# Ledger of designs, part 63: designed miniproteins, single chains, continued (5)

Each design is a single chain, and the fold is of that chain. pLDDT is the mean over its residues in the fold that is shown.

## One batch from the design tools (miniprotein)

Design m18178
Fold by ESMFold2-Fast:
Structure m18178 (fold): chain A 73 residues (1-73)
Amino acid sequence: SVEEIYREVAEEARRRLGSELGERAAEAVMHLGKSILGDGGEGLAKAQEIGEEDPEVARVVEEAYRRALERIK
């Protein structure tokens, strides 16, 4: 499910990036998930803002976005 994808990506980010960057990446993935499931685009905007703070966080957001799009087609 889409929810499992977001959870897995968030957990991987926490393991790989550490507490600060990992939590930030998880927060971005959570916002992205709300937007893709019909949250009016506000979650997507917040995920993009968070991703712009660090290239590693941006990569996590892109990966979650790609996997979610493949799942909800």
Scores: mean pLDDT 73

Design m18179
Fold by ESMFold2-Fast:
Order: sequence, then C-alpha cells, then structure tokens
Structure m18179 (fold): chain A 74 residues (1-74)
Amino acid sequence: SEFDALLAEADAVIARLRALAAESTGRDRQQLENVIAFLEEQKAALVADRTPAAASALRLAIDLARRYIEELEA
C-alpha cells in the first residue's frame, strides 16, 4: 500500500540518520537525534491512524530530513 511504502521510506531515512549520528559528536549528534525523534513521532502517528493527513505529515518530515542530510553533506 502507499502507507506501507511511505513507512518503509521513513525507516530507510531513519537508518541513514542513525548511521550519521553514530559518526557525529556534540551539537551535530544532538540535532541528528532530534530529527530522528521527529521522524519516529510522525511514523508512530501514521501507524496509529492510517489517514491521508498523517501520511502527508510523514512525507513532509521525510523531505525535511533529506534536506538536513544534504546540508550536512555539503
């Protein structure tokens, strides 16, 4: 389903953020952990209630996380 594909995409992004956090220290690690927590929260919301609104919120969270990763790799 679209929701299951989105949840899998969230898990992939979370895994990448966790790998980056493991290689980071101080403020950078804290910011990565905050982004992970935000994604986990939006993911949990979609798991609890599979609505278009929850899916849109998770998609936005994934997009914001990807931009953050791109900024760190710049």
Scores: mean pLDDT 87

Design m18180
Fold by ESMFold2-Fast:
Structure m18180 (fold): chain A 96 residues (1-96)
Amino acid sequence: MREAAVLFTTGGILFSAGDLDAAEEFYRRALELAERAGDPAVAEILRALGEVYAKKGDLDKAIELYERALEEAERFGDTELAEKTRRLLEEVRKKK
């Protein structure tokens, strides 16, 4: 769904601007649309949402989201996203 991509892009802009709460809202909306559509973009959106929680200091939620993102990336054969997500997951686990 094209709307999910627009919401995801907007969330990314807000994340880069430091508006973590707004970024979370837009990423969650993008995730709902992508999940309903069965879109492989679910993995990338989950990874981005995990980064929001990691930056907020909610490491447990970040780990949960990165694990889900890794499962989805592996399911769709996105090796590059799976590798990136695995590195982020290890970094967050080291901070716990």
Scores: mean pLDDT 85

Design m18181
Fold by ESMFold2-Fast:
Parts: C-alpha cells; sequence; structure tokens
Structure m18181 (fold): chain A 97 residues (1-97)
C-alpha cells in the first residue's frame, strides 16, 4: 500500500520534505510532499517538493514544482518544474496539495 504524506507551510519546502521522509516507516511506501505558499500581489505562488519513498527510503530524485495561481479567479497561470521533475510529476504534485 502506498500512502501520501503532506506538509503545508511558509518555510523551506526541501527542509520540511527531508523531515517528513525521515518519518516514513521502514516497511512503508509513500509519496511525500512539502508545500510552501507565498502571496505576490494578486498571485498565489506554491512551491512543492515531491519525493518517492520505498520501504522507508527515498528512491529516485526529488522534484520541485512551482505553481502560480490568480487569487481572484483561481486560474492556474504557470507551472514550472525544477530539479529532476517532469510535467507528469508537476501534475501529480498539484493533486497532492
Amino acid sequence: MITHRSRFGVGDPLAALAELVAEVPADEDAIVTATSVRQEGNRLVTTTAVQLVRNGRPVGETAVVTLTYDMKTGELLSVEVSGEGTPETAAYARRLL
């Protein structure tokens, strides 16, 4: 069984992700996300770090996804992926918020 573990904050999402990954039990699979949220005028900027964990250990590369929304309409204005992320990882991270 794969679990989903998420944190929301205004701090460093990579630091939050590392702490949350360390809490995954040794016999558990998880998708771990840590999201920070910032407001810039009429825009909401969310930065999400995503890590796959298998048997309590991180597997593969950490992806970082930045989503920008219009706060008035809720419209997604941009998607940016940094690190080793892909558009598919970006879409997945958005669903876990």
Scores: mean pLDDT 73

Design m18182
Fold by ESMFold2-Fast:
Structure m18182 (fold): chain A 72 residues (1-72)
Amino acid sequence: SNEYLRELFPDEEKYEEAVAKIREYFEKVGLHEGELERFLNESDGGPLGLALGLAQEKNLSIGPLLRVLLGV
């Protein structure tokens, strides 16, 4: 599990919901679950760092991912 996401979502239900939304986004853009798991375990810098890292590495728009991570 991602330590930053656990700090941001201390409730287990909220944490699982956040991970599920990130997984859904990954599936929507055609990324495999193994890539999601690797990214969540290796990422640092909080939700903005997670979003920017994904956008940069995968050439994805950060807008939809930020909405998932921050609820914006």
Scores: mean pLDDT 64

Design m18183
Fold by ESMFold2-Fast:
Structure m18183 (fold): chain A 67 residues (1-67)
Amino acid sequence: KVEELIEKMEKKDYISTEDYVELVRALMEAGISPDEFFKKIKEYMEKYGATKETVIKAARDLYEEVK
């Protein structure tokens, strides 16, 4: 489910609020809290810049650690 959402987001120019809600929910089902996800996004934004690719990378890296 998380992988499907990431693929969908990579094809979009913009990540909508609804896309964020679906991604957060899927990550929670995998054992990743919203706080952990947003903390990782902030870390990656400071390191790589504030882009949709940074958000996608944060979700992918966290999911890879728990699957």
Scores: mean pLDDT 77

Design m18184
Fold by ESMFold2-Fast:
Structure m18184 (fold): chain A 113 residues (1-113)
Amino acid sequence: SAAKWAALEAFLRGAYEILYPKMPGIKSSLEETLEQFLKLLEALSTLSLEEQEEFLSTRRRLIPMSDEELDQLIAEAERHGLAKVAALLRSQKASGVIDLAQFELALIQDLRE
């Protein structure tokens, strides 16, 4: 729905402000990276879960996160009603890293309900 897309975009803008500086080798600007990713999420949302997991596995990266950064992302995900994203971030908090592929999969699952 349009409301779900708006909530996800708002969450991603905040999330990528934290994540983008931790992604060495990204050549695109933050805005270009967000625009490309939103288009990718729209395309992937039409695929099966197995196809989504297979595709996103090629994008797997472990991003180190402080407890404060993770708590901020969890609160923002909950605020925007992204239950799958919030659950994923909580499950990964103890490790001090997030798996980017699993994070991206959780975003797609929240779009599908």
Scores: mean pLDDT 77

Design m18185
Fold by ESMFold2-Fast:
Structure m18185 (fold): chain A 55 residues (1-55)
Amino acid sequence: SAAEIARDFDLPAGIADAIVQRRDAGQPLSDADIHVMRQAGKLTVDQEHRLRAAL
């Protein structure tokens, strides 16, 4: 769930919700999407690395 993703990866709830919604829509986050979020300042470097390792 979004709450579990936010807890396990130390992500903002809005980012975790977006991950779940994109997965459920059949358009899961790619490495490129994660990188763009980091470039936009929505993720820290550590959060980007954790999320990539999990996906």
Scores: mean pLDDT 75

Design m18186
Fold by ESMFold2-Fast:
Structure m18186 (fold): chain A 86 residues (1-86)
Amino acid sequence: MEKETLAYQIETAKKALELDPNDVHAHVFLAAALKLLGREDEAAKVKEEALALADDPAEIEEEFQAELQYMKENPEKVTPLYVPKI
């Protein structure tokens, strides 16, 4: 994935979390983007935060893997599976 696209997605997710820090989808999206940039420790931390906020941890893992796979297969796309309210 292009670094400019990932940087935009990370910025967008962080801004969504500034507006709603309990946005589980924004945490999952941010974790996936960070993992693709090789920032694995940060990605793991954000993912754990999403799991702590979620009612069903299994759904969060599925969403994380789906978002990660979507980003890998669509590196040119700016619009992720998750759409922030910004």
Scores: mean pLDDT 71

Design m18187
Fold by ESMFold2-Fast:
Structure m18187 (fold): chain A 66 residues (1-66)
Amino acid sequence: DAERAARAAYRGGLAGSDSRGAAASAGMGWKEFGGPRQGRAAYEAALKGSDSRSAAELAREGALKA
């Protein structure tokens, strides 16, 4: 379901060891959740983070607003 997919995407972002790794993982997870648009929005938002946690949080917010 959508909520489970969203949680999986967020956890994927947290698995990155740095902000860029987290952004890439979040982009892939959010693409699985909502398609290329959500994946792109998550990736772009995550790149503004300074570490994996902030990147994961920004990715989730960006994807859900897209």
Scores: mean pLDDT 67

Design m18188
Fold by ESMFold2-Fast:
Structure m18188 (fold): chain A 97 residues (1-97)
Amino acid sequence: LEDAFRAETPGALKAALGNLKRILEAIKNGEDPNSTEIVNLLVATMLHLSLAAMSGDEKAKEALENVRKASRAIDAGDVETAIKYLEKAIKLAEEGL
């Protein structure tokens, strides 16, 4: 189980980073953060970051915590706070690569 997660960790973190950048760009371009596309990308990102974190990646774990905070900010209608947490998650994911 751990070996399977280790083999996928760089791919999972790269997928999460790609999704995070797409989410941030869409929101900055005025897309509704509660749209089906953004919600689906957030869920996929959390799954990828969870996989990397379960493999012992501390940066993926920290990025996941920031994505969860961004999701809560979106639910509260606080788009500015959501953007800040998404930018922090991107930086952490890049550091984990």
Scores: mean pLDDT 80

Design m18189
Fold by ESMFold2-Fast:
Structure m18189 (fold): chain A 75 residues (1-75)
Amino acid sequence: SQLDRLINTLRNIVNVFLDLMRRQGISEDLIQQFAAKAEALLARLRAGQITVRQALEDLWKEKVRILNIQNNQPL
């Protein structure tokens, strides 16, 4: 279906973000938090509970949250 193709495209974008986070040295715990948030958003999108725009805005906010935590982690 068209929705299945959209979800697969968004999952591919999420996988690119996860790869980039690993290359940037972000901790695996934070990467897994991002992945969990992304899967929850994709599930809500598939259920018709949120729009694509809302999913992308929430993923962007989660990325900002993770980068802020990574930059402020104690040595």
Scores: mean pLDDT 83

Design m18190
Fold by ESMFold2-Fast:
Structure m18190 (fold): chain A 72 residues (1-72)
Amino acid sequence: DIEEIVEAYYEKNPLDEEPVPYNEVLARSVLAELLKGGKNLSLEQALEFLHSLSLSKEMTIRILTEYLEKTR
């Protein structure tokens, strides 16, 4: 369950600052280019990437769910 994995990660690794929702556009753009190039990130790599952009837990769950659905 993606939600459980993301929840656990954010509890273990809380954000150091206020979430940056505007980084969603950057995150989606990078993931789209990786998909187009056939260089898909694993669940763990994608989660770490989204967390590194200071995205909220809720936004990370949404983006990861959509990303993994496209990589099936």
Scores: mean pLDDT 78

Design m18191
Fold by ESMFold2-Fast:
Structure m18191 (fold): chain A 87 residues (1-87)
Amino acid sequence: MESNERVSKIAKEILTYVRNGDFEKAKELVEKAIENSTSEELRQLADAIVVGARSLQERGVLTEEQLKFLYELAKRLREEAEKKEKE
């Protein structure tokens, strides 16, 4: 699977789990992405999550807790991407 398609699929799964209240499954996907992805892929994943979260929030389909959790996951992905790029 192409990197871009893989990232989009993972972002969609994370957004779906968070919408369903499956925060632990969303965290598990993020941890696996961190272990198995490049710095660039992690940045792309973080950006996809933020874009998706904003779109869903503007439509009124996310709670504040779900939105906050998605932004925390995106922040974690960006921090891990920077760590991989520097180290």
Scores: mean pLDDT 83

Design m18192
Fold by ESMFold2-Fast:
Structure m18192 (fold): chain A 73 residues (1-73)
Amino acid sequence: SAVAEAQRLLNELLAPAVPEIEALLAAGREDEARRLALEAAIAALEAVLAATTDPELRAKLEAMLERLRAELA
């Protein structure tokens, strides 16, 4: 399904950021870990959105992306 493919791609794109986020959390750098997680999520969602053709899923991804961008600003 389009949702399952989007979830898989999102997980693949987020995987490289996980060790860095874990290292920041272990160092007590929670604000930096949160910022990195938001930046990684935004980049991953942008890539998934670019690869997604399903209109309903695109609308949901765009709404999530807008919310995350507002959170980062």
Scores: mean pLDDT 86

Design m18193
Fold by ESMFold2-Fast:
Structure m18193 (fold): chain A 65 residues (1-65)
Amino acid sequence: MMEITEAMREAAEKALALLAAGASVAEAVDQLRPVLPPTIVAYLRSLSAEELRAAAESIIRAYER
């Protein structure tokens, strides 16, 4: 599994905040672009808002441990 960094956690929190504010999946994923590999970013862009929220919450939880 990929190691979760503080930068990834911060990007995931920003992505969740954007989704909560009604932003698109593309806008939320743009926050993760600098901290994730391009293949993962492309995969995340194919997800629904609900699936992306779950992925971002998973990143935050992994870092907090």
Scores: mean pLDDT 78

Design m18194
Fold by ESMFold2-Fast:
Structure m18194 (fold): chain A 84 residues (1-84)
Amino acid sequence: MKTDEEILQEYQANPNDPLLALEVAGVELLKGNKDKTIEYLNKAIKLDPSKLKKAELNYLAIFAENIGRPDLADVFRKAAKLIP
């Protein structure tokens, strides 16, 4: 299991990796940082939506609801609709 620091370090080394951008969005979600969560999610989609999984986005939506952030859950569910 990767720590938040490991995820951020990997992202800094590979800033154009859509999966790492999505992992950073998950880290920011856990911290409750809405603006950064949306920023990194949008970056992941812009880089390559075909590398993202609907199941992962739905998991992040459920996680957002569980931590009391239905606003962020809605953002992840809408993003899942953009994935083929």
Scores: mean pLDDT 81

Design m18195
Fold by ESMFold2-Fast:
Structure m18195 (fold): chain A 63 residues (1-63)
Amino acid sequence: LSAKENAINAGKSFEAMGVAEAEITETKVVIKLKSTGEVFEIDVNDDEKTKEALEKLGKALGV
């Protein structure tokens, strides 16, 4: 599974839409919502947790 790539792509997508900033590290993707200041840290070492975190982030953004 490409959970890390999915997390990176999600962060870039939200950044491209101007609603979040994405900081990418070797083990984590940190996504900060611009409007609320809420921060989501996604541990890309765990595929299941990464998928759940991305789903929660999407819902927080109204997706």
Scores: mean pLDDT 74

Design m18196
Fold by ESMFold2-Fast:
Structure m18196 (fold): chain A 55 residues (1-55)
Amino acid sequence: SLEEEAKEIVKKMFEAGKNPDTSLETVEQLRKELFAMAQRVGYDVVKKAIDEIMK
């Protein structure tokens, strides 16, 4: 589902942010994917995914 796809992108973004060895290219790619997802499904779905991952 789109919610599951959003959660996966958010999870990867948080994991990348926790790792100081993560390349800037990887962070930028994940940011673009998350932004594209928000444009497709709406920011409310992305926010819900963020809230679930932060629990």
Scores: mean pLDDT 76

Design m18197
Fold by ESMFold2-Fast:
Structure m18197 (fold): chain A 91 residues (1-91)
Amino acid sequence: MKRVEELKRRLKEAREVIEKHELVRDTLIRTGLTNEAIPEEVRPEVLGYIQELRDEAAAQGRGSTPLIRLIEEPREKALKEKREAEEELKE
């Protein structure tokens, strides 16, 4: 019982992360990664998220990793987590 509840929680979290990451990634690609071109209403959220990604990369010794990869990796990870949780629920 507890395992199924944990898997459902992981699915919800992964789905929310994927939606947020796709929005941020699409916005950055459309603006050519230029901070000034990011819409004012979402700029603080987008820049804050970029800083979090850079901080995590620095903690892992990956300070030279391109920003676009730092954005894509969490999205790919969340997609895999969602898929794995869905498959475990079927077992």
Scores: mean pLDDT 68

Design m18198
Fold by ESMFold2-Fast:
Structure m18198 (fold): chain A 93 residues (1-93)
Amino acid sequence: DEEFLEEIKRRLEEILKERANTTDPAKRAALTKELEELVEEIEKNNLPKELLLELARFLLDTLTRLISEKQGVDESLMDAAREQILADFEASL
């Protein structure tokens, strides 16, 4: 679980950073798909509540950093990702 969480964090930050620096709509769509695939992996891996909370915190921290850098991260993608992670955590209560 720990190794999986660290891999997910790495991939998530990479995707979000690349999306923030991309103006190509086709590449943005591809990055959005990669993010959706990560959410599916999280769901299938059945992470314990503590790790889901840690992942949610990491996501929020990463999004906040990217917003403060004003790199043009898509607001709807950020909100959707945050809500999905939190919903998965709540559903597993």
Scores: mean pLDDT 69

Design m18199
Fold by ESMFold2-Fast:
Structure m18199 (fold): chain A 72 residues (1-72)
Amino acid sequence: SSKEYEERLKEAHKIIEEEEDPEELVKKVLEYAEKYKMNGYELAEAAAEAKKLGKFEAADKISEYTIKRIRE
């Protein structure tokens, strides 16, 4: 449901806000995405939030993964 989507997105945003190490941020976001079966579009929203917060290295890595997910 849209409410479940919003809750997943909020939790992913919290991970992005709290983690300052780009490698660890990507790891935590991808682990969260696997646990909750986030699709490529949901991961694209996470990448957009990372860019909004100036975390460009992590955003680029998440974006690489979203392309792979969307192509599956």
Scores: mean pLDDT 79

Design m18200
Fold by ESMFold2-Fast:
Structure m18200 (fold): chain A 73 residues (1-73)
Amino acid sequence: NKEEEFYKELLERLLSLHFSEEKAKKIAEEIAKLGEEFNDEKLNEILDKYNLSEDEKKTILGLAKEIAKELDL
């Protein structure tokens, strides 16, 4: 399941960047659920729900796009 693989990859990468486990899980779960609707606007809407710096938002956006490309989403 590509959604589960996306969730696992994004969660692992966020944890390696020292995001809290609770925050990383919530962000990875919401982004993975986008599936075919994956785009910058929806990603930013999700990230705006969390207390993140602009640099953290850019990092997560970049990682999500990279993983989506790797999984052919």
Scores: mean pLDDT 80

Design m18201
Fold by ESMFold2-Fast:
Structure m18201 (fold): chain A 68 residues (1-68)
Amino acid sequence: SAEELKKKVEDVVKTLEPSLSEEARKVLREGAEKAFEMIDKGEPEEKVEKVVLEAIARALAVDRAEAA
């Protein structure tokens, strides 16, 4: 369901946020908001998962750059 998918996205954010820099958390949260919008519009789960994975990858890249 849409609610279950949204909860899954939120759980991923909550799990990763504490270990990320401020800028990385912002990137991750922006990705999650886009994913929520896509879920509300009825986009396929595969597209939502791709957006979340891309947001995680971007957040990790930002976190690494911020730590340097």
Scores: mean pLDDT 82

Design m18202
Fold by ESMFold2-Fast:
Structure m18202 (fold): chain A 94 residues (1-94)
Amino acid sequence: SMEERARRAEASRRALEAVVEAVKVYVDTGDIEAALKVLEEEIRRMEAELSREDVLAALDTALRVLDWLQQHGDAAFAARLRERVEARRRELEA
């Protein structure tokens, strides 16, 4: 439905924004741990504001973006963010 498409688009947008914010922190500070903290805080916000299904879809979108970044950008940085997203996704599926 159009409502389902809108919800998936919003979840994808939130996921992309979370990754972009983490990248901005890393570019500005050079601190991977600070970037990871920002990503974790954005995921927590999504969990508070979105349904579990929408959060899982958002995390899947984040993983696809991070896979692309790992192949075409900073592989080490992308891998660290990917590990954190994968860990949270597993916790939410449990």
Scores: mean pLDDT 83

Design m18203
Fold by ESMFold2-Fast:
Structure m18203 (fold): chain A 75 residues (1-75)
Amino acid sequence: MMDDRIDRLRRRGDRGDVSSLVSLGALYLLQGRYEEAVRYAQRAIRLDPDNEQARNILSTAYERLGDYDRARQVR
């Protein structure tokens, strides 16, 4: 049932591909899997702290989890 595209994104993300980590974060956010979205967005930010898409995903995921303080810290 899992899309082959998700498996490829995960393998690329494990190799440090920031765009793949951002894509995974966005996909999990759209699926309502907010904890997974946080994990992938955090990994993307560690590799590229200036990545606005990753920060936006992380902030939104924290808001959906009810953690408004962390959402505000990410900006």
Scores: mean pLDDT 81

Design m18204
Fold by ESMFold2-Fast:
Structure m18204 (fold): chain A 96 residues (1-96)
Amino acid sequence: EEREERILKTAALVEFLKELGYPDEFIEEVLKREGISDEEYKRALEEVKTFPKEVRYILALQKAVELGLPQEVIDALRKKLEELGYDTPRIRKALA
């Protein structure tokens, strides 16, 4: 995975985890595991916020699956994508 792509996916995931109410300690652990600095995260976050919601949720979902996050996080992301009009085949294709 290209470093910049990894940073963007992780920033999208972290924003969603904050939306779900995950603690700062868990978020810091995710960033450390991915080797992302606070500066890189802040820069990537500014870029991610310019993306359409569906793109942000797809990036977050890809990273959540890659990191083996709890099924509740994956299900919440899938629900957000379904609310935006993404069906199961489209979600499956994005994760392939």
Scores: mean pLDDT 79

Design m18205
Fold by ESMFold2-Fast:
Structure m18205 (fold): chain A 70 residues (1-70)
Amino acid sequence: GSAEEGAKTAREEALKGGASEGEAEAVGRDAYNGRATVAGAGVHLMASQGGASAEEAQARGRKVEEAAGG
């Protein structure tokens, strides 16, 4: 995907996982800069801290990694 699309996906998934606006911007920047694994890991961590199941956190992180890295 494009850098803009990856950043948008990262930000949206972070917010859905209960991240703050600042945390969502941080993972969006990682995705925009092509740091797909970092962005995905960030979203996974935020979802886990927000009370998501291990499966939900993994799915959200992977979606971000694919959008930023694909």
Scores: mean pLDDT 80

Design m18206
Fold by ESMFold2-Fast:
Structure m18206 (fold): chain A 71 residues (1-71)
Amino acid sequence: NLQQAQDAYQQGQKYLEQGLASSPEEAVLLFQKAEDYFKEAKGLYEETSKELAEQAQKGLDEVEENRRKIL
């Protein structure tokens, strides 16, 4: 369902942005939520749009990069 994938992607972006604006301790939990939502979006998008699946993967990569900076 494209709508579910889009909603998951938007939640992933929201939690990533909140994590970037938060303390390192809070960011860890927010980045985990962002990762879970981007994984959901990627899985759903892979069935409908390769381009949107790539955007979700970029979100996952950004979460991982920022998580590494606070470890």
Scores: mean pLDDT 84

Design m18207
Fold by ESMFold2-Fast:
Structure m18207 (fold): chain A 67 residues (1-67)
Amino acid sequence: LSELEKDILRLLESVGRPLSAAEIAKLMEKSQSTVSKALSNLVKKGLVKRERRGRTTYYSLTEKGRK
């Protein structure tokens, strides 16, 4: 995992609720494009799940991502 991917996993665990890519980008002080790429990689690895709620996509830890 990259350092950004590890930081995103720690943030999602600490917050304890689903976050949008825009929220993660703001909290991490990174561009939304950079965060979206890292989130896509984490979803492919099965560590984060992607859920659409209305017009916004949210991300949260899987059981595997919490280990």
Scores: mean pLDDT 85

Design m18208
Fold by ESMFold2-Fast:
Structure m18208 (fold): chain A 93 residues (1-93)
Amino acid sequence: SREEALERLKKLEEEMLKNSTSEENKLKNLIEGTIEALEIALELGEDKEELIETIQKYIETLKELLATTENEELKKIIEEAIKKLEELLEKLK
């Protein structure tokens, strides 16, 4: 429901700001949380053009992280995140 999506978005923002774990876990949580927040925004019917631009910018950021990361677990997470975001872009056309 819309009410559940709004509450979840708020909790994700709070968790993203509060995370103090290993650098790897923090980055993983930020990536996963950001994708979930974007999915919630899509379900809530936020501005489609603004969402498209935000998703495209985030894909570019993740591609830069992928190029600099040597951690295989994080590479896999980033690659899966990029794929999921590209699928979201197709749905927004």
Scores: mean pLDDT 71

Design m18209
Fold by ESMFold2-Fast:
Structure m18209 (fold): chain A 100 residues (1-100)
Amino acid sequence: KASREEVLEGVREVRAQLDEALARERDAEIRRLLEEALALLDTIIDNPDASDEEILERLLEAGRLVQKALSLAEDRGDAELAALLGEVLDKLSDIIQKIL
């Protein structure tokens, strides 16, 4: 549906938003989840010739990690982080739909 370059541009945008979230975050568990999600996105960016299936698997896993971080942010009353992570999840969903 979308070109590979369009998918990679979306991934770079999501990565930048997660990097911003990580820079502001002090909770060790949330930071760890965001670092793991960033590593998956970095793997996608560093391997632009990967199959759609490989990219999809990494995006789905990154989404699961971000969803867990969002739940923790909500539990801790961090509305600003929760809003930012919600935007990240919406963007990840859009990228996934473009690959499918």
Scores: mean pLDDT 87

Design m18210
Fold by ESMFold2-Fast:
Structure m18210 (fold): chain A 115 residues (1-115)
Amino acid sequence: SPEIVEGLRRALGIEAEGVRALEAGDTERAAALFREAADIYAELAALSEDPGLAANLQAAADGFRELADAILAGADKAQIIERVIQHYRGQALLARLLGDEALAELADKLIAQLS
């Protein structure tokens, strides 16, 4: 679905802003941005007619809510960044399953910037 691909691209952009806020020490902004990304994934899960895709998108939503809560609880920045890297790996695989190589390359580029 073009709506799912565009939503994934939007979520990746918001996630990158969240990482920059976290690296700048703005934990409240980082948490808010990760919650915004989670809301996008939950919306995309609800729009998906494929149960497997919906489950993967819902898992991403739950993961970003957990990351936002962890940031506000004072979790270590390196632990948060590692979890974001694992998420980008999942997003690159999802983008390839949807046939969007440009979105997969964007996720791979974001991994390289954090590694």
Scores: mean pLDDT 84

Design m18211
Fold by ESMFold2-Fast:
Structure m18211 (fold): chain A 103 residues (1-103)
Amino acid sequence: MKEEADKLIKELEEYASKAGREMTRLARQVGALPVGHDLAVEIGRLGAEFDRQAKKLIEEIRKNKDDVEKAKEYYNQGKKLMDDAVTRSRELLAEAQALAAAA
């Protein structure tokens, strides 16, 4: 049980790190477009918000490492939050590209 919770923490930390790098990459691509500045700032805000939420979920896993089902629930919540943040960032890139093409 404790070893499983530690593994979930490590996996979520690695997942959050990868998602953060992807969001940074997307923000740079958006910011390079003529109309992308505000959308790049929005991606930055999303990244900061989900980083804070992921850290809270990791702390909850640490507090509940003897409850493997609850630890897995927090892990899945954290993974979904980061997936949603990356998806939204990709949507903002598509929006910025459409605006740039229309201009």
Scores: mean pLDDT 82

Design m18212
Fold by ESMFold2-Fast:
Structure m18212 (fold): chain A 75 residues (1-75)
Amino acid sequence: MVDELTERARSLVSQGDSALSQGDVDSARRLYEQALELYREATRLARDTGLVPASDEVIDAGVADLRAELDAQVA
């Protein structure tokens, strides 16, 4: 379950990266937000089951990096 959610989230990040590369900032933002939602669900489940202690660090780094990229694109 947790692994399935993180797999789907990574797929959405890849799609977002593709959209951003094409200059479609709106699509990239929506895809990244969907990916982050799945990462948060995966982290919550991992905490409940004692799996993957590093999930929070990966999510936080990803959020900060993606937000910075979107802000730079808008500016």
Scores: mean pLDDT 67

